Designed miniproteins, single chains, continued (2). Designs and how they scored, part 4

Each design is a single chain, and the fold is of that chain. pLDDT is the mean over its residues in the fold that is shown.

## One batch from the design tools (miniprotein)

Design m4111
Fold by ESMFold2-Fast:
Structure m4111 (fold): chain A 62 residues (1-62)
Amino acid sequence: MSLGEKLRAARDAAGLSQRELAVGAGVSQATISRYERDELTPSPATLARIEATIAGALAARA
């Protein structure tokens, strides 16, 4: 899977909307949409914030 496909799948598994992930990662919803479409690659710092937001949501649902 592409990075964008992996991000979309992980976000969906965490039960997050694109807006909710964007708020957690400190980016716009349009930026999350672009990442999930492989139109834009997140910086390592932004990717870490995205991953932390998803991990936190998954832990809260467990």
Scores: mean pLDDT 83

Design m4113
Fold by ESMFold2-Fast:
Structure m4113 (fold): chain A 63 residues (1-63)
Amino acid sequence: DSELAEVINEFKRLAELDPEKQKEYLELGDMYVAVAKQSKFSEEGFEGLKFLIEQLKKRLNAE
């Protein structure tokens, strides 16, 4: 799943940018992988997740 791979890569990048929350970001990534494998995420769900990731990246880049 191309969209899932992109989301996982973004969580890994967030973990690299914020070592204090590294475990939290990796756990969130694992959770989304598990839910996506059960076909519980819609296109809208992935779009919302990408939006959240972009907001988090913007906040981290502001530091």
Scores: mean pLDDT 64

Design m4114
Fold by ESMFold2-Fast:
Structure m4114 (fold): chain A 80 residues (1-80)
Amino acid sequence: DEKEIYAGVGDIVLAVAKLAEQKGDYEGSIRLYEKAIELFEKAGDKKGVAEAYRNLSKVYEKMGKKDEAEQWKKKAEEAA
C-alpha cells in the first residue's frame, strides 16, 4: 500500500527532524517537519500530521516566534 510507504517514510523524516531540533538546527528541523507533514497527509495519517505540527510549534517557540508557534499549535489541535 502506497499510503503505508508514505507513513513509514514520514516517521523516519519526523525522527530526523527531532534530531536536527535537538542539535539546534531549527531551520533544518522546520524543513524536515514540513516534509513529514506532506508525507503524513499523503498517507492519511492525522496523528502523524498533528505530531509534526506540535513539533513545529515547539521549534518556533524555541526561536522566540510566539505568533508562529501559536498558529502551528492550532493546526495540531485541528489535525488531531
Scores: mean pLDDT 87

Design m4115
Fold by ESMFold2-Fast:
Parts: sequence; structure tokens; C-alpha cells
Structure m4115 (fold): chain A 62 residues (1-62)
Amino acid sequence: MEAKLREYERLAREAGFAPQAAREFALGAVEHELSLEEVRRALAVARTQSPLGRAAARELAA
């Protein structure tokens, strides 16, 4: 449980989430029993739709 929470938080931070938002995302993902693949897909979508995700996709400066 704790290992999944920390991994999901790390992935959310890599996707450009602020530290608090990354924690909230990780808690929600663990609570809803999302798989690692589902978390990665959700973060890929969020990356594309956020201003930060759009900037990273355009410039590849993530």
C-alpha cells in the first residue's frame, strides 16, 4: 500500500503536478484501486490537457 502511494506520487510529480496535487492524486488512485497502467494513462491525458503538459509536448522540455 505505502509503496504504491509513493510510486504514484512520484509519477504525478514527473507529470508536472505540484507536490500537494501529486499527493492528492496518489491518495485518490490508491483509494480507487487503480492499476499502475491506469495511473500512467491518466497522467498521460492530464499532461496533454494541462498548460504544463502542452508546453512539455510542444518543447519536449519536461
Scores: mean pLDDT 68

Design m4116
Fold by ESMFold2-Fast:
Structure m4116 (fold): chain A 74 residues (1-74)
Amino acid sequence: SAEEYYEKALEYEKQGKLGAAAYYYEQAGFSFSREGRYEEAAEWLRKAAEIYESLGAHEVADYLRERADELLAR
């Protein structure tokens, strides 16, 4: 479930495993989106983007921010 991905993201972030944390925040965001929970989806996609950007993955970060903005546009 979306919540299970979110819980895994929190665990990996606490451990300092930022790549794994970003991956699970991304999975949580897309899972919430599939459930129609767009505000929560956008929040976790933006969180994943922030972590990816900090790791130098600028293109994937930009992609995830664009997806998050689209979910909140209408």
Scores: mean pLDDT 89

Design m4118
Fold by ESMFold2-Fast:
Structure m4118 (fold): chain A 62 residues (1-62)
Amino acid sequence: AAEAGGEQGREAVRELLERGELTEEEAEELLERAELMGALNALQKKEKLSLEERRKLAAAAK
């Protein structure tokens, strides 16, 4: 299934990597963040999360 947000982030990172604007390490970090955004979006669709819960998930993914 298509998820708006994480999908676009991955595509943008891939393009920047192909242009040589990003290192492999930086691209990997951005891809991890895009995956987290996808998971947050899926959770919000089932039930609205508080701002604190979203921040906890972001911090845990460090």
Scores: mean pLDDT 62

Design m4119
Fold by ESMFold2-Fast:
Formats: C-alpha cells, structure tokens, sequence
Structure m4119 (fold): chain A 70 residues (1-70)
C-alpha cells in the first residue's frame, strides 16, 4: 500500500541521515540534513493523505540520490 511504501521510505531516509551525521562535523551541514529529513517526512505524509503516488516516486528518487552520496 502507499502507507507501507511511505513508512519504508521514512526508514531509509532516517538511515541516510544517521550515516551522514556520523561523517559530517559541520554544524550547518548537520542542521540542513535534519531539515531535509523533516521536509521529506512531511512530503511523504502529504503523499499518503492525497494518494499521490507520483509524489511518492519523486520522494523515493530524492532518497536514492542521497543514498548514492554515502
């Protein structure tokens, strides 16, 4: 379901943030990364509420791009 997919994406995004914060010492970059997760989770919640599978696909791609940078 769209809800199950969104929850999986939230888990992946949190893992991306955790791995990023383990390596990043700059406080400004750390705060930007935390803001990225907050915005992403808000977007995922919006996609679920509106049954917006296209937005969910875009958010998944955004997570995949950040995973590639790890």
Amino acid sequence: SIEERAEELKKRAKEVLEKFLEKEKDEGMRENAKLWLKRLEEGLDYAVKNNDEELLDELEEAIEEEEKKL
Scores: mean pLDDT 87

Design m4120
Fold by ESMFold2-Fast:
Structure m4120 (fold): chain A 96 residues (1-96)
Amino acid sequence: MEERRERLKKAVDEAIKLLEKSLAEHQGDDPAARRMLEEAIELARKLKEAVEKGDFNTAASYLAALGMLAAQADIEGHEKVAETIRKAVRLAAEAM
C-alpha cells in the first residue's frame, strides 16, 4: 500500500514535468493548445493531491478527465497536445 502510493506519486510528478515542459515549448502562437496544456497541468496537480491523501477513487476520476481532455485535443486538431497528455496519462496509469 505504501509502495503503491509512492510509485503513483512519483509517476504523477513525472507526468506533471512532462506537461510543464510541453507548455514551455509552446511559443504562444496557439492559445487553445496552451489552454489545454494548462488545464491538463491543473488536473494532474489535483490527481497528485488525491494520491497524497490516499483518495484513489478521486485520483481515478482526475485520470479519466485527463484522458477525455486528450481525446478533445485530438478532435480539435491539437495532435501534439493530445499525444503529450496521453503520455502523461500512461505514466500515471502504469503506476496504478
Scores: mean pLDDT 81

Design m4121
Fold by ESMFold2-Fast:
Structure m4121 (fold): chain A 97 residues (1-97)
Amino acid sequence: GEIDKLIEEAEKLIEEAEKLFEEARKALKEGKYEEALELLDKAQELLDEARKLLEEVRKRADELSEEQLKRVRELEFRIGELEGLIGILKGIAKIVA
């Protein structure tokens, strides 16, 4: 259904953001501070898009199954966790650049 597609799209955006975060960690380790910051900014943009999709799903909360609600909550938690880690890495990259 439409709700499942929105949840799946949000999950794919989060997975792409997680990959960019790992690339940023590698760039930071290699002294590529500007590249690391650009990757972290792109990861944040993907998380912002994922959050908008999950907000659209939440507007239809009365139509959601228990399983769909659980998936939305798990994805929202993953966004929050990754945003925290992005903030830490951006702080480090700016100090050492």
Scores: mean pLDDT 89

Design m4122
Fold by ESMFold2-Fast:
Structure m4122 (fold): chain A 61 residues (1-61)
Amino acid sequence: MIEIDPALPIKEVVDKLLALARTEELKEEIRRLAEEHPDTPISEHPEAMELLARIGEETQP
């Protein structure tokens, strides 16, 4: 299981999130958040936290 540190800004984890995302919709949301809020820690960004939860759900079949 790949552990994503939510204290890191989204720009530091975007490549890992893109590798884990299974749908184009998730990949587009990841890219959008990285462009809009690159320096905001994931833990301080509700949309990024929700995105992590959805990726975790899709990668645990």
Scores: mean pLDDT 73

Design m4123
Fold by ESMFold2-Fast:
Structure m4123 (fold): chain A 64 residues (1-64)
Amino acid sequence: EEAERAIREVKTDAIALALAGASKEEVMDRARSRLEELVQQGVLTPEQAEEALKEIEARLDALY
C-alpha cells in the first residue's frame, strides 16, 4: 500500500536522523513537515499522519 510505504520511509528517516545526533524536537519537526506534505499530496489522510507522528514520537522516546 502506498500510504504504508510512505509512513515506513518517514519512520526510517526519523530514526536515521536521531542516530546521527539530531535533537528529538528537530526529528519530530522534520517528520511532521514530511507527513503534512504527504497529506497535501493525497497519499495520507490527516488521521494517518497524526497516528504515524505519535508512533515516531514513541520510538524516539526509546532513543532519548
Scores: mean pLDDT 80

Design m4124
Fold by ESMFold2-Fast:
Structure m4124 (fold): chain A 55 residues (1-55)
Amino acid sequence: SEEELKRAAKAYEAFIKLLNGEPLSDEEQELLSEFFKDPKKTMELYREAKKKGLA
């Protein structure tokens, strides 16, 4: 769904912010937790979001 794709994109962006040493909001920390549950699936959804112009 569009919601799942947008959530995956935000989770990936939160991961990039973490790697850059940027501060994370509570929402971004929650999304990062979801990313670490299944990084491969989140990356696949992020790529799909990019294809659809959602990220």
Scores: mean pLDDT 81

Design m4125
Fold by ESMFold2-Fast:
Structure m4125 (fold): chain A 74 residues (1-74)
Amino acid sequence: APAGYEIEVKATSNPDMPAMVYVFPVSDQPLSPAELALLQELSRTLRAGREQGLSSQDVAARLEALVQAYLESL
């Protein structure tokens, strides 16, 4: 059974709605240090967004940028 996770960012069918972030198990490997760092950055961004009163669209854009930067670093 898979032990790791895959992160996927998808746009909604409505362009006015923020992108959705999905996390699901797809690997037998434990999370790498880079994957753990990404999860910590995602958590930090969500908390900062809540504390600063950012819009859901702004938070979604920041999350998408973090995921894209991670994928490009692979």
Scores: mean pLDDT 66

Design m4126
Fold by ESMFold2-Fast:
Structure m4126 (fold): chain A 81 residues (1-81)
Amino acid sequence: MDKLLASARKYLNSVLSPEDAEKAFAIFEEVFRLYASGELSEEEGLERLRAKLEEAGMSEAEKNIVLYMFREFIAALREEQ
């Protein structure tokens, strides 16, 4: 988990402004932890993530970057054993 979150923060800082990266990471971490705990499905997580990024004033391009990252990190989390 922590290694995936560190990678997510690094990626966002490489593609977004520092302020937007911090906002996007906070939202991503919240939703990703809820997914990892089983409280949200992948689909519910994507919907929650999009809504929270919209509320934070993220552009469509920024939202798409974070949604792409979320899908990739879910795939990484599903690695066997």
Scores: mean pLDDT 82

Design m4128
Fold by ESMFold2-Fast:
Structure m4128 (fold): chain A 64 residues (1-64)
Amino acid sequence: MEEEIKRLEEEKKEHEKKAKEYLEKAKEDPEKLLEYIGRTIREIGLAIEAELKKKALLEKAKAS
């Protein structure tokens, strides 16, 4: 359980890092602004998904 929670925390951090990188690229390249914003939104969505999976595991642990 703790290893799975740690994995989900690392997945969230990785997606947050990628979202930040794409957002910075969007600022540097206005011609590709929409492309990088789209990628940023996707990475944020994946980070939220990892957080929700972690929350579900914590709730399951509390119910046992």
Scores: mean pLDDT 81

Design m4129
Fold by ESMFold2-Fast:
Structure m4129 (fold): chain A 104 residues (1-104)
Amino acid sequence: MEKAKELNEEGRAYLLRGDYEKAIEKYEEAIKLDPNFALAWNNLGQAYLELGDYEKAIEYYEKAIELDPNFATAYYNLGRAYEKLGDYEKAKEYYEKALKLEGI
């Protein structure tokens, strides 16, 4: 778990500087060590969203939610990805779900 957390933090550092390919590499390494690390799956989705691969971003956000059904941030990010795809109805659905979970 500790090494997976360290790799996730390295991934975040790359994400913040705009190095999305390196961020993905670190998040994938974190997931390899801890496949149940919902935060790393969510962060992997964010990196793909920034690269414009909205379908892959959705896939990874859905995995994060599967592992942590109360993960409000992942629902919010699903809303953003669907908005980028022009699916405003699904975007609204996920934004509303994220808002409801924020109260839990």
Scores: mean pLDDT 88

Design m4130
Fold by ESMFold2-Fast:
Structure m4130 (fold): chain A 62 residues (1-62)
Amino acid sequence: SEIEDSIREGLSKMSEDDAEVVKLSVENALSVGGKEEAELILKLAKELGLPKIAEAVEEALK
């Protein structure tokens, strides 16, 4: 999907040092009902081999 492609492109430009920034963005999105987007970010971070970003998103989803 267009959203998946956009997230994939964004994550490809990030490093593991961006994990905290991604976590804060996901927490903000969840406050306005962005759970599906957060779950998609988690899936793509795992697929792209960004384990620290994936862990940060998992913590935000708890």
Scores: mean pLDDT 79

Design m4131
Fold by ESMFold2-Fast:
Structure m4131 (fold): chain A 72 residues (1-72)
Amino acid sequence: SREELHKELLRKIGEILRIIGEIFDLELKLKKLKEENGDKKEIEAIEKKIKELEEEREKLMEEMRELDKQLS
């Protein structure tokens, strides 16, 4: 139903917001590590995690756009 599609859309929005928050926290950690000339392996691990989260966010945004088309 249209109501079920709206609920799914809101759920995906919530997941996107969670990912955005996680990326923000990781970017702050990354900035600190780079400013302090921290461990290069830790920097690389955080950069990889940010990239994985950005890819997850993009997939959710694509799914959200498809749901939005069905609701339009």
Scores: mean pLDDT 86

Design m4132
Fold by ESMFold2-Fast:
Structure m4132 (fold): chain A 91 residues (1-91)
Amino acid sequence: DELLKEMEEAAKKAEEALKAGDLEKAREEGEKLIETVAKYYGLSEEEVEEAKKEAEEFVEKHKDKLSEEQALGLLIAGTATLLARKGEAKA
């Protein structure tokens, strides 16, 4: 599946950017990952926005204990995980 390969590629690039401290690149690749996960599961723009908000609220509650890289990584991974769970619930 082409979308699965795109998800793996975006996830890898986001992780590599976070390890390098390139927050702009990590955010760009993270958005690609989130968009590809949403596309794979047939989720709406509203569902993506809701998942992003939920992940952001979780990160905000823990921001005092997280670096910028950790906060962004958690936001990306959290959003993707929430979208995958939502997609699985529809299947």
Scores: mean pLDDT 83

Design m4133
Fold by ESMFold2-Fast:
Structure m4133 (fold): chain A 66 residues (1-66)
Amino acid sequence: SLADLEAELRERVGALADRYGVAYTFEDGELTFHPTELSEAQREAFGEELARVFAEYAARRAALAA
C-alpha cells in the first residue's frame, strides 16, 4: 500500500541519516535535515544514497498507480 511505502521511505531515510550522523526532524509530513559537520565527500555520498532511496520510492509508487 501507499502507507507501507511511505513508512518504508521514512525508515530508510532515518537509517541513512543515522549512519551519516545527520540530525533530522520529521513533523507534519515534512522531513528537514539539520546542518551537520560532514566532509564534502560524506555530504556527496549521503546525497547520492538519499537520491537512490527517493528514486526507488518513486518507481514503486508509480507501479502501484499503474
Scores: mean pLDDT 77

Design m4134
Fold by ESMFold2-Fast:
Structure m4134 (fold): chain A 99 residues (1-99)
Amino acid sequence: GGPAAEAAAAEAAAAVNSLPGARAEARGGTVTVTFADSERGRKAAEGLAEGINAGEGARAEAEGNTVTVTFGDDPAAAGAGAAGVVAAAATVAEAGEVA
């Protein structure tokens, strides 16, 4: 990814790693978010991907208990995508804590 996508991925990963129940790792312009290998973790991954894909600036794909998030190289879109990932992750973490 380009510099904007890499910055967005790093910011999103740092924010997700501050939340319970998920681990995020940035690789270039992508973030891989891993939940627990459980039914709850798989539902969390699906919910996160749906939340991110409802917005703009990032695309998410759920695979079992993991979500791969890809950011664009446009700085405005990448920034919006990072904010969307943070918001979606917070929502999923809160739901996972109470469910």
Scores: mean pLDDT 77

Design m4135
Fold by ESMFold2-Fast:
Structure m4135 (fold): chain A 61 residues (1-61)
Amino acid sequence: MAEEAKRLIEKAREALKQGNYDEAIELATKALELAKESGDEGMAVEAREVILKAQAAKKAS
């Protein structure tokens, strides 16, 4: 797994906690792309979870 994908997931989760939903989606989407490229399904699942949570929160906002 690329260390960059893990870093992007951590940043996406921080953005989500701060209410920066668009930033969280952008960072998590980048991480998902890297995870899919490297075949890291676990990281891809984590990235998708952040995207779904950010999208749901954005709809509520």
Scores: mean pLDDT 81

Design m4136
Fold by ESMFold2-Fast:
Structure m4136 (fold): chain A 60 residues (1-60)
Amino acid sequence: SEELQKEIERTRKLIEETDKALEEAVSNGDERKAAHYEAVRAILEGGLFYLEQVLKKLEE
């Protein structure tokens, strides 16, 4: 599905942006922001895993 492929790409970009924000928060010693971005990253990784599983089923 083209829609699923676009969602996967969008999710990957969000993870990359979140990783950059997380690294900035860690570098600045902002524990609250670091914890927040770590949680967001975990949610995005879970979503990406699910989207990839669905895409594989459609391609098989």
Scores: mean pLDDT 86

Design m4137
Fold by ESMFold2-Fast:
Structure m4137 (fold): chain A 68 residues (1-68)
Amino acid sequence: MSNKKIEIKIEVPELGSTAVALVAMALAVTKDKNTKIIVTAERVGPDLERARELAEKYGAELIVELKP
């Protein structure tokens, strides 16, 4: 029954406050839809858990990838 998922890709230097803000904005725009958010960062920041909480709250899939 689920329609096509919306996939949003976000590329940042590190998974910090700016990345969390971008994830929050993406989730707000995709309200009431199945959403997959892929964040590509060169390093993991302390705000990863906050981004995860936001994705969970909106029922979205959050994937974090480290770019070398």
Scores: mean pLDDT 72

Design m4138
Fold by ESMFold2-Fast:
Structure m4138 (fold): chain A 59 residues (1-59)
Amino acid sequence: KPTEEQIKEAEERIRFLLEKLGMSEEDALATVEDWLVHHFGLTPEEARKLAEEALEKVK
């Protein structure tokens, strides 16, 4: 289960990618998934779920 810190970081990163870099939602999701897997050691499935939840929260 992702920590509160991981959830906050995912939300901040996806918001940054969408609002500051102008990335598409698809590219932002893929970028955050990859980052969560490498930086926090989440499984690809856990990272995808968290990235999707973060995207929905930001929109």
Scores: mean pLDDT 80

Design m4139
Fold by ESMFold2-Fast:
Structure m4139 (fold): chain A 52 residues (1-52)
Amino acid sequence: DKVNEAIDLANEGKLDEAEAILESLKDDKNVSPEKYVAAHLNVIGVKEDKKL
């Protein structure tokens, strides 16, 4: 699941890799816009929590 993969990478501090996956999901016909938005919000939340 690419959505979970992006969230896991963000939790590990690999924000660049997480964002790359989100960009791939944006154009993925198998991922609903709603699911993409939810994943994007989760990654943003991790960024706020992990901010230096």
Scores: mean pLDDT 71

Design m4140
Fold by ESMFold2-Fast:
Order: C-alpha cells, then structure tokens, then sequence
Structure m4140 (fold): chain A 57 residues (1-57)
C-alpha cells in the first residue's frame, strides 16, 4: 500500500539521517506525514528529504 511505502521510505531516510540533528529528523517525519495526508509522491518526499540531508552533511 502507499502507506506502507511511505513508512518504509521514512525508515530508510531516518537511517541516512541518524547522526544528524533533530531538525532534519523532524523535517523527514513531517514530509512522511504530509505524504500520508496530501498524496505527495514518494519521489517528491525522497527528493526533498535527501536535499535537506545533503545540506546538513
């Protein structure tokens, strides 16, 4: 399901950001929540999260 795919993507992104600050982790969580509520694509969620992760590295 889409919900399962969003949760799996969130887990993957959180693992990539595990040593980063709380702000990045909160942003990833908010993107996943928005994906569940508004239908934002998985590709868009992953893109935005990765851009934020890269900015903090």
Amino acid sequence: SREKEIRELRKKLMEQAKELGLAVKTYIDLLAQEGLETGVSLEEIEKRAKEEIEKQL
Scores: mean pLDDT 81

Design m4141
Fold by ESMFold2-Fast:
Structure m4141 (fold): chain A 74 residues (1-74)
Amino acid sequence: SMDEELLQKELEILTEALRMIRAGVPREEVVARVVERLTELHREFNLPKSEEEIRASAEALVDALVASEEAARA
């Protein structure tokens, strides 16, 4: 279904972000990439989300992934 496809693509974006973080890509570049991917996803599925909502979601996701990876390495 469309909802299952959306969830799968969101998980793909998270997986890419995690790989970038593990590769040592700076946070700002990871956030920019997630914003790009989420914007493409919203366009593909015609979702009514603002640029501010997309940026806030991207920052929250990246910050959570960074914190998780830092905790795992400590």
Scores: mean pLDDT 84

Design m4142
Fold by ESMFold2-Fast:
Structure m4142 (fold): chain A 89 residues (1-89)
Amino acid sequence: SIPERIQKIKEEMKKNKLSGKELFDKIYEETKLPRRELGYLLYQLLNKGYVDPASEAAVRLGLVTPEQLDKAYEEAIKKLDELAKEVLS
């Protein structure tokens, strides 16, 4: 699951001092989800601490607008950069 993969990547980040973008790219390689959809789901997880099944279904069914997906992607990268700074300090 995405939470399990994030925990594993967070542990790797502490060892290798990865940026938020590099963290996103590692999650992308593990999940193979489209980057915008991954960004939306990661934003949900980082903002709420979980991803609800309705949000996952909405993304997979194309019910989330491109504008919402792009905005969530930008915010997810920003939050991952904040996380990277936190664990590298």
Scores: mean pLDDT 74

Design m4143
Fold by ESMFold2-Fast:
Structure m4143 (fold): chain A 82 residues (1-82)
Amino acid sequence: SLPEVTEAFKKAVEDLTKAIREANEKIAQGMDPEKVREEFEKKAKEILEKYKDQLSPFEYDIVEGLALIAIGVLKAIAEEKK
């Protein structure tokens, strides 16, 4: 564990990880990948906005980076299934 990690960072990562798992489950259930991507992008933005004032710049960059990677993967899945 990182000694400088805030509770806000832990919660942001947990919320984002949950949103990623929910997106994967929805795709596995046959939901439209484009709709799943749009819902995930909205949730990721809401998570970043919710915690932004509580996160250090480094913590924010990590959470944003994870969100952008997940969005990129979901976009690739959506384009493949068109």
Scores: mean pLDDT 83

Design m4144
Fold by ESMFold2-Fast:
Structure m4144 (fold): chain A 58 residues (1-58)
Amino acid sequence: MAELEKRARELLEKARQFRAAGDLEKAREYIEEAVKLASQLDSATTRALIAEARRIAA
């Protein structure tokens, strides 16, 4: 579980970097992967990670 959370956070950081670089397609891909991993965590952690992913996507 801890490694899953760490991986999801790493993917969100990558998504943030690609979004900042203007590569919205790669940013979306990393966001989708992070959300998929986050969905395997507990409800509170999942909600927090998905909220962050949506913030990056906006």
Scores: mean pLDDT 77

Design m4145
Fold by ESMFold2-Fast:
Structure m4145 (fold): chain A 77 residues (1-77)
Amino acid sequence: MKEEAQELIERARKLIEEVKKSKHPLAQYLADQAETDLKRAEEALKNGDYEQAVRDARRAIGLAETAIELEKKIKEK
């Protein structure tokens, strides 16, 4: 669980960093929401709540992936 939480947090961080390269307001909004979930995941990890850290990190990943998909659709139109 701790190792899984750390891996998911690192993955979320990398995805959020990629999204932040976007100048689109909606992508930035999703990145900000993902950062909030990432911060919660990091706090949960620090407190030994590995299950909560995994849940929050997965939410951050989902938001960042949604922002990346949105960027692709904007470029395709």
Scores: mean pLDDT 81

Design m4146
Fold by ESMFold2-Fast:
Structure m4146 (fold): chain A 115 residues (1-115)
Amino acid sequence: MEELEKAVEYLKKALQAVIEGRFDEADENADKAAEYVRKLTPEQQEKFVDEAVELIKKAVEEGVKRGLPLETFARIARIASRLADALYKAGRVDLANRFGGEVGEAIVEGYEKVL
């Protein structure tokens, strides 16, 4: 199976689990996504970051729209942190910093809208 497709699929499952309040399942799926991220080629890592940023922004927007508790946004941040760490460990400090910056900004904006 294509590693990029698996990384994206597990990220989608992790974000859906967070929105549904299933935080243990979210952590398990985030760990699996991180495992696949470490196996990606440099080109696939760039494509993953582009897709992951949009998926996380959409999850934050859903959380705000549904009036979900602050813990939801903290759990999305936890998923993002695990993925950024996987990119860093894969030697992609550039992508880890870009990903962390873009998703961190979206998560902070989400917090401010639900406070």
Scores: mean pLDDT 86

Design m4147
Fold by ESMFold2-Fast:
Structure m4147 (fold): chain A 73 residues (1-73)
Amino acid sequence: SSSEEERRRAEAERRAEQLGQARMQIINGKNVEEAVETLMELRGLSREEALELEKKIREAAKANQEVQAQMEA
């Protein structure tokens, strides 16, 4: 049963890494379509839900950049 536990853990870690990459792709504005597909596949989201999540990630990143700029000014 340890081999099953190891596979499940490795799979969960791989999914977490892919979701992290998708988030970074959205923040960087690179391969955004690939990121949307990753969100759909790994989180079981519809395309509409994945696009809404992409929008929220992008808006949050932009807001953080604007706050950073204000603090540096």
Scores: mean pLDDT 79

Design m4148
Fold by ESMFold2-Fast:
Structure m4148 (fold): chain A 67 residues (1-67)
Amino acid sequence: SLEEAEARLRELPDEVKVKVNGVDLGWASREAVLRAIRQLEAAGHKVEVRVYEEDGVPVVEINVTPA
């Protein structure tokens, strides 16, 4: 769930790798990623978040479907 993903994201380091709809956007702050997810949901988009580790690097994958 989004709440589970947000809880997991809060346990990550200050900087994370971000992917949106399959596109690698590079490094971003954990706080900026959380804010972006909340803004997308508030705008009515369907947001699915995956949090995982790839080669020791924390990755946040966001898939956005327009409402």
Scores: mean pLDDT 80

